Designed miniproteins, single chains, continued (4). Designs and how they scored, part 70

Each design is a single chain, and the fold is of that chain. pLDDT is the mean over its residues in the fold that is shown.

## One batch from the design tools (miniprotein)

Design m14570
Fold by ESMFold2-Fast:
Structure m14570 (fold): chain A 70 residues (1-70)
Amino acid sequence: MSKEEVKKTLEAAIEALKNGNLAAALRGIEDALKGASGETKKYLEQALEAARKGDLEKAIEYLEKALEEL
């Protein structure tokens, strides 16, 4: 995935979490992880863990941090 595609995927994942669509958010984070490296990848892994634990606020925070590292 290009950086632009990762960005769009993460923005969509954040919206999915805000709308309570956990399944769409998890898929988006997993897709973004395939194209991510370095600090972005670390934040995405933390976002995935938080989302799986039901901590939606932390999941959104880590996704926003991943966007900042792009």
Scores: mean pLDDT 83

Design m14571
Fold by ESMFold2-Fast:
Order: structure tokens, then C-alpha cells, then sequence
Structure m14571 (fold): chain A 78 residues (1-78)
């Protein structure tokens, strides 16, 4: 899944402390899912992006990683 691959790459970026790249990856993944008409995946990715932005604003890399892992689980269960 392109969405799962995007979430995995965002998680790798978070682990490196590259929050800018993680947010860029999540934003692109959400946009692509929306453009593809995959409303369930798009909603999960859009909510994930919002939550990761909030965690990044708090400099909480552990929470950002947990949010992405949860999103990856949800997308795999679709």
C-alpha cells in the first residue's frame, strides 16, 4: 500500500528527528489518498497529520512516532 509505505517513511524521518520531512511525507500521502477517492485512508492520514503536527509543536518525538504507528495499524486493517 502506498499509504503504508508513506507512513513507514514518515516514521523513519521522525526517528531521525527530521520532523519537516515527516510532515511533508504525511501531507503528500493524505493528498494522494484524497485524489484517489480513498476516503477512509484519506481521513486516517489527515487526522494523523493534524496529530503529528501537534506532537511536533511540543517536540514530542515519542508521541509523533506512536501516532504514525497507530495510523499504520488502522490503514492495514482497511
Amino acid sequence: SLAVNGLEKALEAIKRGDFEKALEILEQAAKLAREAGDEETAAILEETLKKVREAVERNDAEEAAAIVEEAKRKVKEL
Scores: mean pLDDT 87

Design m14572
Fold by ESMFold2-Fast:
Structure m14572 (fold): chain A 60 residues (1-60)
Amino acid sequence: VKLTKEQKEKIREYLEKNLKPEYSLEEIVELVNKALKEIGSDIKIPKDASLVEIREIIES
């Protein structure tokens, strides 16, 4: 589960534009999965993923 530098930047920009302070962890996972699909990545985060798991996928 390794994203390219370009894919990581696109995910970051997508989150900066679309993330709301009121979002639950589940909504954050859905938003990240939407961003992954938008950039053409086959990586999918489980809907029950923790913040640690999400960070590991995006930053590793």
Scores: mean pLDDT 74

Design m14573
Fold by ESMFold2-Fast:
Structure m14573 (fold): chain A 55 residues (1-55)
Amino acid sequence: MKEKEDALKRMEELAEKVKETNPYLAEQIREAIEKAKDLTPEQVKRLLEAVEKSL
């Protein structure tokens, strides 16, 4: 679904954006993206919110 794909893409963009300031957080976000591939769109959105709060 587009919602899930959009959320995963946004997490990738956030990982790239924080890579220079916090490379450890960027790596954690990428691990979260890999795990999120098998999650529901709603679960992926909640994961994205958690990532955004970590910034």
Scores: mean pLDDT 77

Design m14574
Fold by ESMFold2-Fast:
Structure m14574 (fold): chain A 90 residues (1-90)
Amino acid sequence: GSAEAVAAGLAAGAAAIRAGITGSVADAVAAAIAGIGAEFTAEYVPASPLARAAARAAGDAAILAATAALFGLGAAAVAAGAAAVAAALA
């Protein structure tokens, strides 16, 4: 439902922020997996259109944050993770 989409988006955003702070490959991979999970939840879990859009936006932002963390762009990764959390809360 919508709660599951919000939870998936928040988890993706939190993982992305962590990856940005730590800069570790393991945390970046975890953020990418969480982002994919949020996008999957948006596609396959019955939720309101707004909750689905928020989860998808959070997933996209988390994948961008994971990519930024892998390239050593920690500030950009934290900013993208914050955007993922904001999207999930919309």
Scores: mean pLDDT 70

Design m14575
Fold by ESMFold2-Fast:
Structure m14575 (fold): chain A 80 residues (1-80)
Amino acid sequence: SEVEKEAQELFLKFLKEMEEKGLDPTTIVANALRLVGAYELARLVGKEEEFVKRMKSAKNYEEFLKIADEFDAEASRELA
């Protein structure tokens, strides 16, 4: 879907920013897995569009990761 493509584009953009700012490859991979996990959880709870909209508000990769973690925690509580 278009939402999936948009999510992938955002992930790649911020993962590239992490590389450009000198994060080590292991940390970048761990962050990528965290982002994918948050997105898949968003899909499970039917909030893909809301997730992508929140992620678009991020100004840098640190904020991007915080938003993903916050959404993951919120969605996980919905499933519990």
Scores: mean pLDDT 84

Design m14576
Fold by ESMFold2-Fast:
Structure m14576 (fold): chain A 96 residues (1-96)
Amino acid sequence: DEEKKKAEEEAKKLLEEAKELEEKAKAIVEGLQEKADELRKEGEKLKATGKEEDKKKGEKLLEEAKEVEEEAKAIEEGAKKLVEELRKKAKELLEK
């Protein structure tokens, strides 16, 4: 049962790594969502002035907000996949 002990220890490490990755990804995604919200607010504010130059700047900020939202989604999806892979490996070790 030395083998079973090693498998349990390895599985515990993988579950810990999965938890850390999930928490780090959540913090990054939340920060990017806040950045996108600020860019969107500034973009809408500039568009509301009715000035042609401000409208152009506002459209650029709204485009940047969309790019940041897409980045946040990619990070969230990538982290979810890695977390699922780590949890699957832990389960396989425990099913021996």
Scores: mean pLDDT 86

Design m14577
Fold by ESMFold2-Fast:
Formats: structure tokens, sequence, C-alpha cells
Structure m14577 (fold): chain A 55 residues (1-55)
């Protein structure tokens, strides 16, 4: 369902940021927002949280 796809997408995007692949993370998060699975605010929160962990 949409919730499972959003969850898996967020996990993949966070892992991409941790690996230094910000371009892949941006693509995944943009697709989730475009599909309506997450909000732009939620996408920004994912980026912030993953970058905080990576720091």
Amino acid sequence: GAMEEAKQGVIRAANAILAGDEETADRILDELVEKGYITPEQAEAVRAAARDVAA
C-alpha cells in the first residue's frame, strides 16, 4: 500500500544520504512528494534527520 511504499522510500533516501549519495536521496524524496505519499515538510525532516546522524 501507499504507507509501505512511503516507509520504504524514506528508508532508501535516508540510507542514500548516509552513503553520501544526495542526488539519489533527492530523487526518491521528490518522487514520494509527487505521488502524494509524503509532504514537502516531511521530506525536509527526513533530510535533516539523516544529515544529523551522518554528521
Scores: mean pLDDT 81

Design m14578
Fold by ESMFold2-Fast:
Structure m14578 (fold): chain A 99 residues (1-99)
Amino acid sequence: EKEKREELRKDTVLYVAAGLYLAAADWSAIENPEEAKRDLETAVELALRIVNDPEKQEKVRELGEKALEAIDNKDVETLRKYLEEIHKIAVEAGNEKEK
């Protein structure tokens, strides 16, 4: 049914977001900061489409801004921490089914 299609879309978007977060942290941030920023912005947008909780949405936006600053500072360890936290919030939101 229609609801099953939405669940498949959410899983796909979470998978794509996870890939983009990891790519930005492990590869692009060191060699290509501009690409890492684009990947991060896309991943944050995808996460915000899944996250319906206003408090979690604000947290994702804040972490996204801090992650962008980490890219500018070439701080890969801090970037990874923020990306992992955003990813965890997005996965949790995708797994939490509305009652």
Scores: mean pLDDT 68

Design m14579
Fold by ESMFold2-Fast:
Structure m14579 (fold): chain A 62 residues (1-62)
Amino acid sequence: SEAAELLNAAPVRLREAALEAIGHEMAGRPLSNAEVARRAGVSPATAARVIRAMREVIEREK
């Protein structure tokens, strides 16, 4: 899938930040895209895209 390909191409720090963001959403304490971007060293647009891809993969696996 395009989402899985995007995640495989993403740096480890960005994948970890995206997974952490999903964990925060599930706990009712969402992280902003800007905060995820800052943690991973990418733009907010890139962070939003990878978070969306991570959410899609997690939803498909469940």
Scores: mean pLDDT 79

Design m14580
Fold by ESMFold2-Fast:
Formats: structure tokens, C-alpha cells, sequence
Structure m14580 (fold): chain A 63 residues (1-63)
């Protein structure tokens, strides 16, 4: 149980080189969580990695 799987609860526009663009309902793997409420996540649909707000993700479980 090392990787958390989460679902995007809303559309997230990608802005800048560090922000992950997500569509509502997309699945991500949480790779790192910061104390400021940001998460480094990898999209399972695109394979892209970037920052998302933790409030934009619904935890589903662990892989």
C-alpha cells in the first residue's frame, strides 16, 4: 500500500510547467503530499506528473 489512488472531483486547468491538468473523474496516483495542501500526482490517463490541490482529489484507496 505505497501509492494512493485518487479521483479528480473537478476540472483542473494546467497552468505553468508544474501544475497538472486534470479532467473531472480522472484517476491519479499520489506520489508526494506537502503540508501546504498540495500534492504531486501522476495522471493514469496521460502519465503526466504535476501539482494539484488536495481539495481537488477524492481518495479511493491504495494500489
Amino acid sequence: MKNEIARAVKDQPGSGPAVLALKKGELVVVEKEYSDGNVVARSLATGEVGLVGRDGLEPLGFL
Scores: mean pLDDT 75

Design m14581
Fold by ESMFold2-Fast:
Structure m14581 (fold): chain A 59 residues (1-59)
Amino acid sequence: MEERLKEAYDLFKQGKIDEAVSILEEILKEDPDNLDARSALAFIYLLAGEVEKAEEVLK
């Protein structure tokens, strides 16, 4: 679990946003209560200007 979170962060750092999102979504499909993955995904959506998507992920 932690390794995939690190991978998503590294992809985000490289500007590979879609790949980072895909990993975070995979984590959440397996563990919907993973706050780290939800927070990371919401933050990425906020940085992309997708406030509605960020809100949906948080709730």
Scores: mean pLDDT 78

Design m14582
Fold by ESMFold2-Fast:
Structure m14582 (fold): chain A 47 residues (1-47)
Amino acid sequence: MEELIKKNKENLKKTYSGLLDLEDFYRKQMTPEERAELERIEAERKA
């Protein structure tokens, strides 16, 4: 499942990579607790 989502994200990156960079920036601003929650959500999306 995650593979499909990543594929779509790669296509979007070509269109507006600048906006996608904000996702990375936001992750850097996250607290350790928020990061742990994000990882949990990502794991569930894989399943």
Scores: mean pLDDT 65

Design m14583
Fold by ESMFold2-Fast:
Structure m14583 (fold): chain A 99 residues (1-99)
Amino acid sequence: MVTIPELPVDLAPGERAVMPIYDAQGRQVGTLEVELLEVSPDGVARVRVKLTNTGAEDIKVESLRVRVGDLEGTAPLNITVKAGETKEVELDIPLRPAP
C-alpha cells in the first residue's frame, strides 16, 4: 500500500489541477485530478477530487491541502483506491488567509 499523508494542490477558479502520484521509489502509481467547483461567500471551497490508481498496490490519501490565491485549507480525505481503480469524491474545504 502507498500511503500519502497530505497532497498539496494549487487551484485557480475554473481550473483543474492534474498531477502524477509517486511511490517511495519515485515510480508513478496514479494520477490526481482536482477541480475547484466554487468558493462560497464564507470562504469554503467545494472541490471534486478524482484519484486513478494505475499501480499494482492500493493507494491511501489521508488529507488534501488546497491553495487558492492567498487562501489555503486542509481537509481530511481518508480515501483508499485499490489497484487499477478510480475513485471520485467531492468535499468542502474551509479556506483562510495563508501565513
Scores: mean pLDDT 79

Design m14584
Fold by ESMFold2-Fast:
Structure m14584 (fold): chain A 60 residues (1-60)
Amino acid sequence: SSQEEKLREQAKEEGDKMVAIHRRLQELLAQKAPKAEIAEVSKQLTESMDKLVEINKQLL
């Protein structure tokens, strides 16, 4: 259905965002960035992962 197609596209977009955020987190960890900055990016990663899980639940 068109709704399932939209959900699949949203899942792909959120997945791409998650990969980008994860790479940034790894770079910050390697550079020993301030804990506050690492925490903020980690929060963004968790939020993106949670959104992807919710989208995937709607596809089941």
Scores: mean pLDDT 85

Design m14585
Fold by ESMFold2-Fast:
Structure m14585 (fold): chain A 81 residues (1-81)
Amino acid sequence: MKEKVKPLIEKLKDKDPVVRINAAYELGELGHEEAVEPLIEALKDPSPLVREVARNALTSDLSKFSPELKKKAEEKIKEIF
């Protein structure tokens, strides 16, 4: 499963916003800790839809991140924004 996370993190930097949206969504469904920092960076994405999906991946009840990782992400977001 971890081998799927790295290609998705790389897709968050794709030139196509649709690719970035899909990568953020899939990273939220996988819920791996190493996706937290890349998704926080995606909150600064020029596309409003990419930013929305990245926020939902990190913080929503539909996200597969553990409660501990969601709390860590929310605390980091408050420090940055």
Scores: mean pLDDT 78

Design m14586
Fold by ESMFold2-Fast:
Structure m14586 (fold): chain A 65 residues (1-65)
Amino acid sequence: SDGEKAREAAEKAAKEGDGTAAATAAYQHSLNGDKEGAEKAAEYAKKAGASPGAIGTAERSAQLA
C-alpha cells in the first residue's frame, strides 16, 4: 500500500496551495485499491481550496477505490 506516501504528498501539496496535486494523489490511491489513502487525499484537496471540479474528481476517486 502506498497510502502513507500519497497522504504525505497530498498534505504537502495542500500546504503549498496545490489542490490539483492533492486530487491527483487521490486518483493514484484509487488505482491501487487504497480507499483510506484516496479519502485522505480527497480531504487534502478540499482543504487546499481546490476547484469544485478537482474536489469532485478526488471524491469520486475515493468512492471507486
Scores: mean pLDDT 73

Design m14587
Fold by ESMFold2-Fast:
Structure m14587 (fold): chain A 59 residues (1-59)
Amino acid sequence: GAATLEALKEHAKRLGEKYGLSEAQKQELIDLAEELAKRGVDEETGKAYLEGEAIRLAK
């Protein structure tokens, strides 16, 4: 739902700052957050997935 989407987008933004991602990589995380919410992924699982992707992008 909308609450899950906003929570995942907010988490994606925090991860982008935490891992020092580029603007393009930050947008990639936000796009992933939107896709996870669209697929009905819950907030906890979505947040874990986003952190894994942020770590991957930071390498």
Scores: mean pLDDT 85

Design m14588
Fold by ESMFold2-Fast:
Structure m14588 (fold): chain A 89 residues (1-89)
Amino acid sequence: MTFTLTVVLEFDDGSTKTLDFTMPGSATIGELVEKIEKETGVKMENLLFVLPNGTLEFPVPSRTVGELLERAKLKSGETITIRVFKASE
């Protein structure tokens, strides 16, 4: 099954960046994170997924996009929020 996924990146300075992806549910979180890094330069260790219930989750590169959407209780075409942390302390 193919999913359209809108990703909103929230940065520490309050800025946001919106990215749209169309991926099969079998695509890995590793592939999603690689696309985000290519577009933004943000590395996987600086990303936290913000689920609709307020739970924060680190990306697990071996998991699938379909598994993430199921855990987040999201449907195709919905938005996932990713918080960006800078390790600059």
Scores: mean pLDDT 76

Design m14589
Fold by ESMFold2-Fast:
Order: C-alpha cells, then structure tokens, then sequence
Structure m14589 (fold): chain A 77 residues (1-77)
C-alpha cells in the first residue's frame, strides 16, 4: 500500500511538471501511470478527473486535481 502510493506520488509530480511546461501528452502518460500505481479509490478518482481535464485542454483544472491527489496520497503514507 505505502509503496504504491509513493510511486503514484512520483508519477503525479512528473505529470504536474509536464503540465506546467505545456507537455500535455507526457503529462497524460504520467497521470495514467499514477492511476495504475494506486489502489486508493479517492486518489484514483482525482487522477481520473485530472486525466479527463488534461485531455480536454483544461490545464488549470488538471493541475488543481493533481495537487489535490498528491496532498491526499501524502496524508495516507
């Protein structure tokens, strides 16, 4: 559990950086890897919503959701 959440956090951080740099394709790839790395339902839901926002071009919403997922995942470690 803890190792899966830590891995999801690492991918979420990489996704957030890619979003900030405008590399949306790379960001979506890392968000999907973060989603697959965790079994926590709330973290998964936030990451799924972040993927959808990024795919729709809503970068501000995607960043906010990734940050919320990261805070939640950190609180569970």
Amino acid sequence: MKEQLKKALEYAQKAARALKEGDIETAIEYLKKAYESTVDERVKKLLEEAIKAAEEGDIEKALKLVQEAGVLASSLI
Scores: mean pLDDT 82

Design m14590
Fold by ESMFold2-Fast:
Structure m14590 (fold): chain A 69 residues (1-69)
Amino acid sequence: MKEEVLKEVERIMREAGVSEEVIEKALNALKTGLDAGSPEAAASGVATVLLRAGHPEAAREIERVILEA
C-alpha cells in the first residue's frame, strides 16, 4: 500500500514536469508522514514542497490522492 501511494505521487509529479530534486524532497516528506501513520501530515508536507517549487496544481492533486487512499 505505501509503495502504491509513493508510485502514484511520483507519477503525478513527473507528469506535471516537477524536477528530480523536488520529486526527491516531496517523496521523502510523503514517506515520513506515512511512516508516522499520518496521511494529513504526509499530504501537508508534500503540498508544501510542491507549492514552494511552483507546482500548485500538482500539490492539489497529490493531496487528494493521499487523503483518498
Scores: mean pLDDT 81

Design m14591
Fold by ESMFold2-Fast:
Structure m14591 (fold): chain A 59 residues (1-59)
Amino acid sequence: VEEAKELAYQAGKAYAEGNTAEADRLLSQAVRLLMETVSPAEALKIAKEAFEKGYEEAK
């Protein structure tokens, strides 16, 4: 879970930098990894929270 949160966080930072292709790749990997441990709904919630944190800190 922590590894996936880090990937989602990095995706948010990449998005803030304007690198949407890298952000999409990182976020997709984070969601896939989370879905191995939690439900799809919970995976999306965790990924969204980490992504938003990365985006806000890099902005």
Scores: mean pLDDT 80

Design m14592
Fold by ESMFold2-Fast:
Structure m14592 (fold): chain A 68 residues (1-68)
Amino acid sequence: GGQDALDAAKALLESIPGLSVSVVGDTTIVASGNLPTNKLIALSLSLMGEYPDLSVSMDGTTLIVSQR
């Protein structure tokens, strides 16, 4: 389900060196850090492909992951 996907995505993001991961409310993950833009784009595409129940967006160097 979407909550299980969100929990898995959080664990994945926390495993990446250079990313700081925080949770906003119960349904949104914010990950920010010192990653090149091309790596952030690749990561966002991978997350959308692996977790289709999640919505992924980027704001500058920040990834925003939420349950659909």
Scores: mean pLDDT 78

Design m14594
Fold by ESMFold2-Fast:
Structure m14594 (fold): chain A 79 residues (1-79)
Amino acid sequence: VEELWKKAIEAAEAGDVEKAVELTIKAIEAMGAPEAAELFRKAVELAKKYGEDNPEAIELDEKAVELLRPAFEAYLRAS
């Protein structure tokens, strides 16, 4: 999981936004939050189609974060 997050950060720093998004989705899935990964993917697709300020994209991103939080906390406890 840490390796996936590190690669996502490296891709973002290199300006490879698509790779950064893919690696972030994989990291979320690896933490046991597939629903959060799916919502994040939908948020990114809506942002690409309608712009970053699209209300539906923002709402889906917020929901993904809320679902990710318990999985992230569980992962930290298991580590």
Scores: mean pLDDT 73

Design m14595
Fold by ESMFold2-Fast:
Structure m14595 (fold): chain A 95 residues (1-95)
Amino acid sequence: SHMTEELKKKIDELIDEAVRIANEVDRALNDPSLTPEQQRALIEEARARVEKLKKELDEIVKNAPDSLWDDVIKGYFALIAAEAAVLLAERRLER
């Protein structure tokens, strides 16, 4: 259905954004040209992006038919990975 296709597209976009966040966080932590203040700013922005994706996934789940549950589960795994990347970065920058 049209609604199912739209929800799948939203899940795919959420997964892509979560992967992008994790990769950008990893790059920022390993970039010797960045100051600790610049790294903290990038990680704070990544945190806000993760929180936005959590809210978006919660709204998708409320309307997701059974046929999309494999895609929803993939969304949760991508979001958990992005959250883990941000948490590790936050911990490293607490100095």
Scores: mean pLDDT 89

Design m14596
Fold by ESMFold2-Fast:
Structure m14596 (fold): chain A 115 residues (1-115)
Amino acid sequence: SAATVTSLTVSPPELVVKEGGSATITYRATFAAPAPLTFQWYKDGELLLSGLGTQVSEKFNGRATLEARSDGTATLTIENLKPEDSGTYIALATGEDADGVSSAAAQTKLTVIPA
């Protein structure tokens, strides 16, 4: 049987930014079409957001925007970075077909240097 989701890539895999700067993390899922695709985003093991479309995270007081598209692309942007934004950001892409569920994950480590 073929896997629905075959890979998830992230750019960059590691990012170091000074406090007050911005981080942009881009994701690309490779998947068999037509199949339902869902995304979940985690920061340090805590669920941040799930689904598709454009979403603003209340956890970041409106500083973080997630845009996930049905073509398998997604972008996380965090503005006015704070030291507490440091951590491991994981995206999980999940697809389902007649043969079952398949998933792929990608990780970015963000380090914010205090001012």
Scores: mean pLDDT 78

Design m14597
Fold by ESMFold2-Fast:
Structure m14597 (fold): chain A 58 residues (1-58)
Amino acid sequence: MEEEIEKYKKRAEELAKAGADPLEVANQIATEAAQKGYSDSEIARIANAVLEAAEKAA
C-alpha cells in the first residue's frame, strides 16, 4: 500500500507543479484507485495523501 501511495503522491506533485488544481488532482487519482478495486478506506488514505502532496507542490 505505501509504495502505491508514494507513486500517486509523486504524480500528484508533478501535476500540481504543471498548474493543475490540487483538489482536482486528488479527485482524479481517487477515481482511478476506485476503478482499480481499492477499498473505501484505502481510497480515503490515497486521496488524503495526494491532496497534501499536491498542495505542498503547488
Scores: mean pLDDT 80

Design m14598
Fold by ESMFold2-Fast:
Structure m14598 (fold): chain A 70 residues (1-70)
Amino acid sequence: AVASAEDLLARGDLEGALWNLAAAAINGEVDDAQLDEFLARLGTTREELRARQAKIQAMVAAGREAARAL
């Protein structure tokens, strides 16, 4: 969640903060303005965030398809 992303950023774990921000954005926990501010603080881009969001969503989709096949 956003709180986890803030904690990781405070510790200097930029990669962990980005993954937690990506998950928080998927869950609707951040708006576009908050997202832009956080990305600026991380020193990264929306493209890097989208790449992590795509990986999370692909894993969720694969899990749902596997469950449907059972």
Scores: mean pLDDT 78

Design m14599
Fold by ESMFold2-Fast:
Structure m14599 (fold): chain A 84 residues (1-84)
Amino acid sequence: EKEEKKKKIEELLEAIRNRDFDKVISYLTELGREDQAERLRELVKEREEAIANNDPVRYMAAEIDITGLLLEIEFEAKKELEKL
């Protein structure tokens, strides 16, 4: 169990580095971080809508919020990994 959790956290950190939002959401869900997964889904949707509407202000706002959330997730994941 601990080895499987460590692997999932390492895969989550890799997905964050690659900004692979679909994988980040998937791994957050598998790790029971459903609130963070839901928030990231909403922010990614806002980002995609901004791109579709050619809205640079909303795009930048979504990118800032996504970056902040990913930084929070990364810090928490690294701290959890150190405990394993």
Scores: mean pLDDT 86

Design m14600
Fold by ESMFold2-Fast:
Structure m14600 (fold): chain A 63 residues (1-63)
Amino acid sequence: LSEETRLELLRKINEMQKALDAGDLAGAEKYLQEAVDILEKAGLTEGAANIRAYGQRLIAEAE
């Protein structure tokens, strides 16, 4: 991954965590999908699947 793409990914994960802290489940799902899309576009299918699974678990726990 380029440094720029890596920073973008970290930013999306951080926004997802902020949304979860605020109780904004829809926002958390949006940022999770954006993070997954970044990894899929980069060809990192396994990484995308892992982030999706982890984020979905966090969102489910926040319900």
Scores: mean pLDDT 83

Design m14601
Fold by ESMFold2-Fast:
Structure m14601 (fold): chain A 60 residues (1-60)
Amino acid sequence: NAEKDAEIDRVVAEVARRHGLSPEAAAQLRLGFRDLGMVVPVERLDRVIENGRAAAAERA
């Protein structure tokens, strides 16, 4: 569905802009949403990204 694809693109772009995600990380998020066939609200993504960053920061 073209409308859902556009929504996914907008959400991913907004999250990437706010959190400074690399183009590769943004592309992976986009693929994940397309594979699931659903869009996760930005607030939920914010938490997931924050948790992922905390785990990554532990490794540094």
Scores: mean pLDDT 67

Design m14602
Fold by ESMFold2-Fast:
Structure m14602 (fold): chain A 69 residues (1-69)
Amino acid sequence: GEYDPKLAEEYYKKGLEYAKQGKYDEALEHLRKAIEILKKAGKPVEEYREYLMEETSISVEILKEIVLG
């Protein structure tokens, strides 16, 4: 499928912005889309995990929700 690394990065950044605002539903939706694009391109989710860990505990909690469903 078509892969756009810039689109994945934009979804990731928007997800973090929503998480910081306490809008977890919007944050999860955007982060899931970013991860979906990465999986479709065969890229490891671990790359985004590192960024989330550096931001806040909120970002870590959002990542956990995406992984667990």
Scores: mean pLDDT 64

Design m14603
Fold by ESMFold2-Fast:
Structure m14603 (fold): chain A 54 residues (1-54)
Amino acid sequence: LTVSEFIENEKAKGGIAVVKIDGKWLSIEYAEEVPEKDVKEEREIEGKIYGSYR
């Protein structure tokens, strides 16, 4: 699974793809910080930790 595939899959579900950088969860396309408590389904893709925000 590539990062691009993950982003498009989350958009198709009405959610937002997020990535963990320096202990913070950031929306990939909007570069906005989201609360950790609202992040679901963590996974590692290409050495980074990604999640779903809804």
Scores: mean pLDDT 78

Design m14604
Fold by ESMFold2-Fast:
Structure m14604 (fold): chain A 59 residues (1-59)
Amino acid sequence: SSALLEKVKEIADEIQRELLREYLEGKISPEDVRKRFIERVAERIGISPEEAEKLIEKL
């Protein structure tokens, strides 16, 4: 798609790998994984969590 969506996908992939590692190390609960993913993507891009969730759905 757009260059923005490609960059968002790259950032999302990085955060997913970080969260998977943290989950396997017992640093994050299963219930919090999705919430932390959306929050971290939003923080990295500089948008709201609601907008980040919409962008993630387009990946």
Scores: mean pLDDT 82

Design m14605
Fold by ESMFold2-Fast:
Structure m14605 (fold): chain A 69 residues (1-69)
Amino acid sequence: KKEEEFLQAIRDLYDKFLETRKRLAREGKPIDIMREEMKKIYQEMLELAKKYGLPDDEIEALERILESL
């Protein structure tokens, strides 16, 4: 139950961040600011995913996203 709540929190955080990123892009904010915020969020999600023992494929997906930033 706590793991499910945690995974939902990560998804909500990710969705909220993507929505914010789209707004920042529409407003013409510098890409560097957007990249810094994305890196912070993805790094936190990756660390928590590893700590809670998420499936390897989900961890790998997060690592790839972080590497692409």
Scores: mean pLDDT 72

Design m14606
Fold by ESMFold2-Fast:
Structure m14606 (fold): chain A 65 residues (1-65)
Amino acid sequence: MEKFKEDIRKEVREMALRLGLSEEQAEKIADEAVNEAMKKGLTEDEARFYARELALQKAEELLSQ
């Protein structure tokens, strides 16, 4: 796995955990956010920003259940 992808995944996961999500939910959000950012063909900085924003939206949705 590319170091870049793993770093973003870890950062997003830690953010989700900090927001109160379970470890399982945090892992799913991190995987989804990274995969979506990669599909968009973004640069490293753009992918990091996009993944973070997407993860925040997903976390808010889960916490609203």
Scores: mean pLDDT 77

Design m14607
Fold by ESMFold2-Fast:
Structure m14607 (fold): chain A 90 residues (1-90)
Amino acid sequence: SESELTEFQSQASLELQEIMQKFQREAIKKGYSFSEILKLLKEFTEYARKVLIKAANEFKKHNADPELGQKLLEQFRKEAEEKAKELLNK
């Protein structure tokens, strides 16, 4: 349903916000400049958008199955965290 998709996207957004906040703090600690942080955030945001769109489409194709929704959210979280680590270690 639309409410389940909305809840999925809301939860994903909250987790993404926390990952982004941690990402910014770690980038500052590593000595990245403000302009470098903005470039990294842009790359990360574009990646996260693509992953979220794919997950949302998969969720819709399976009639918003709650078990699938949970697995897709966990996969999104994992992929977002790994991408953040990748970008910070370049």
Scores: mean pLDDT 79

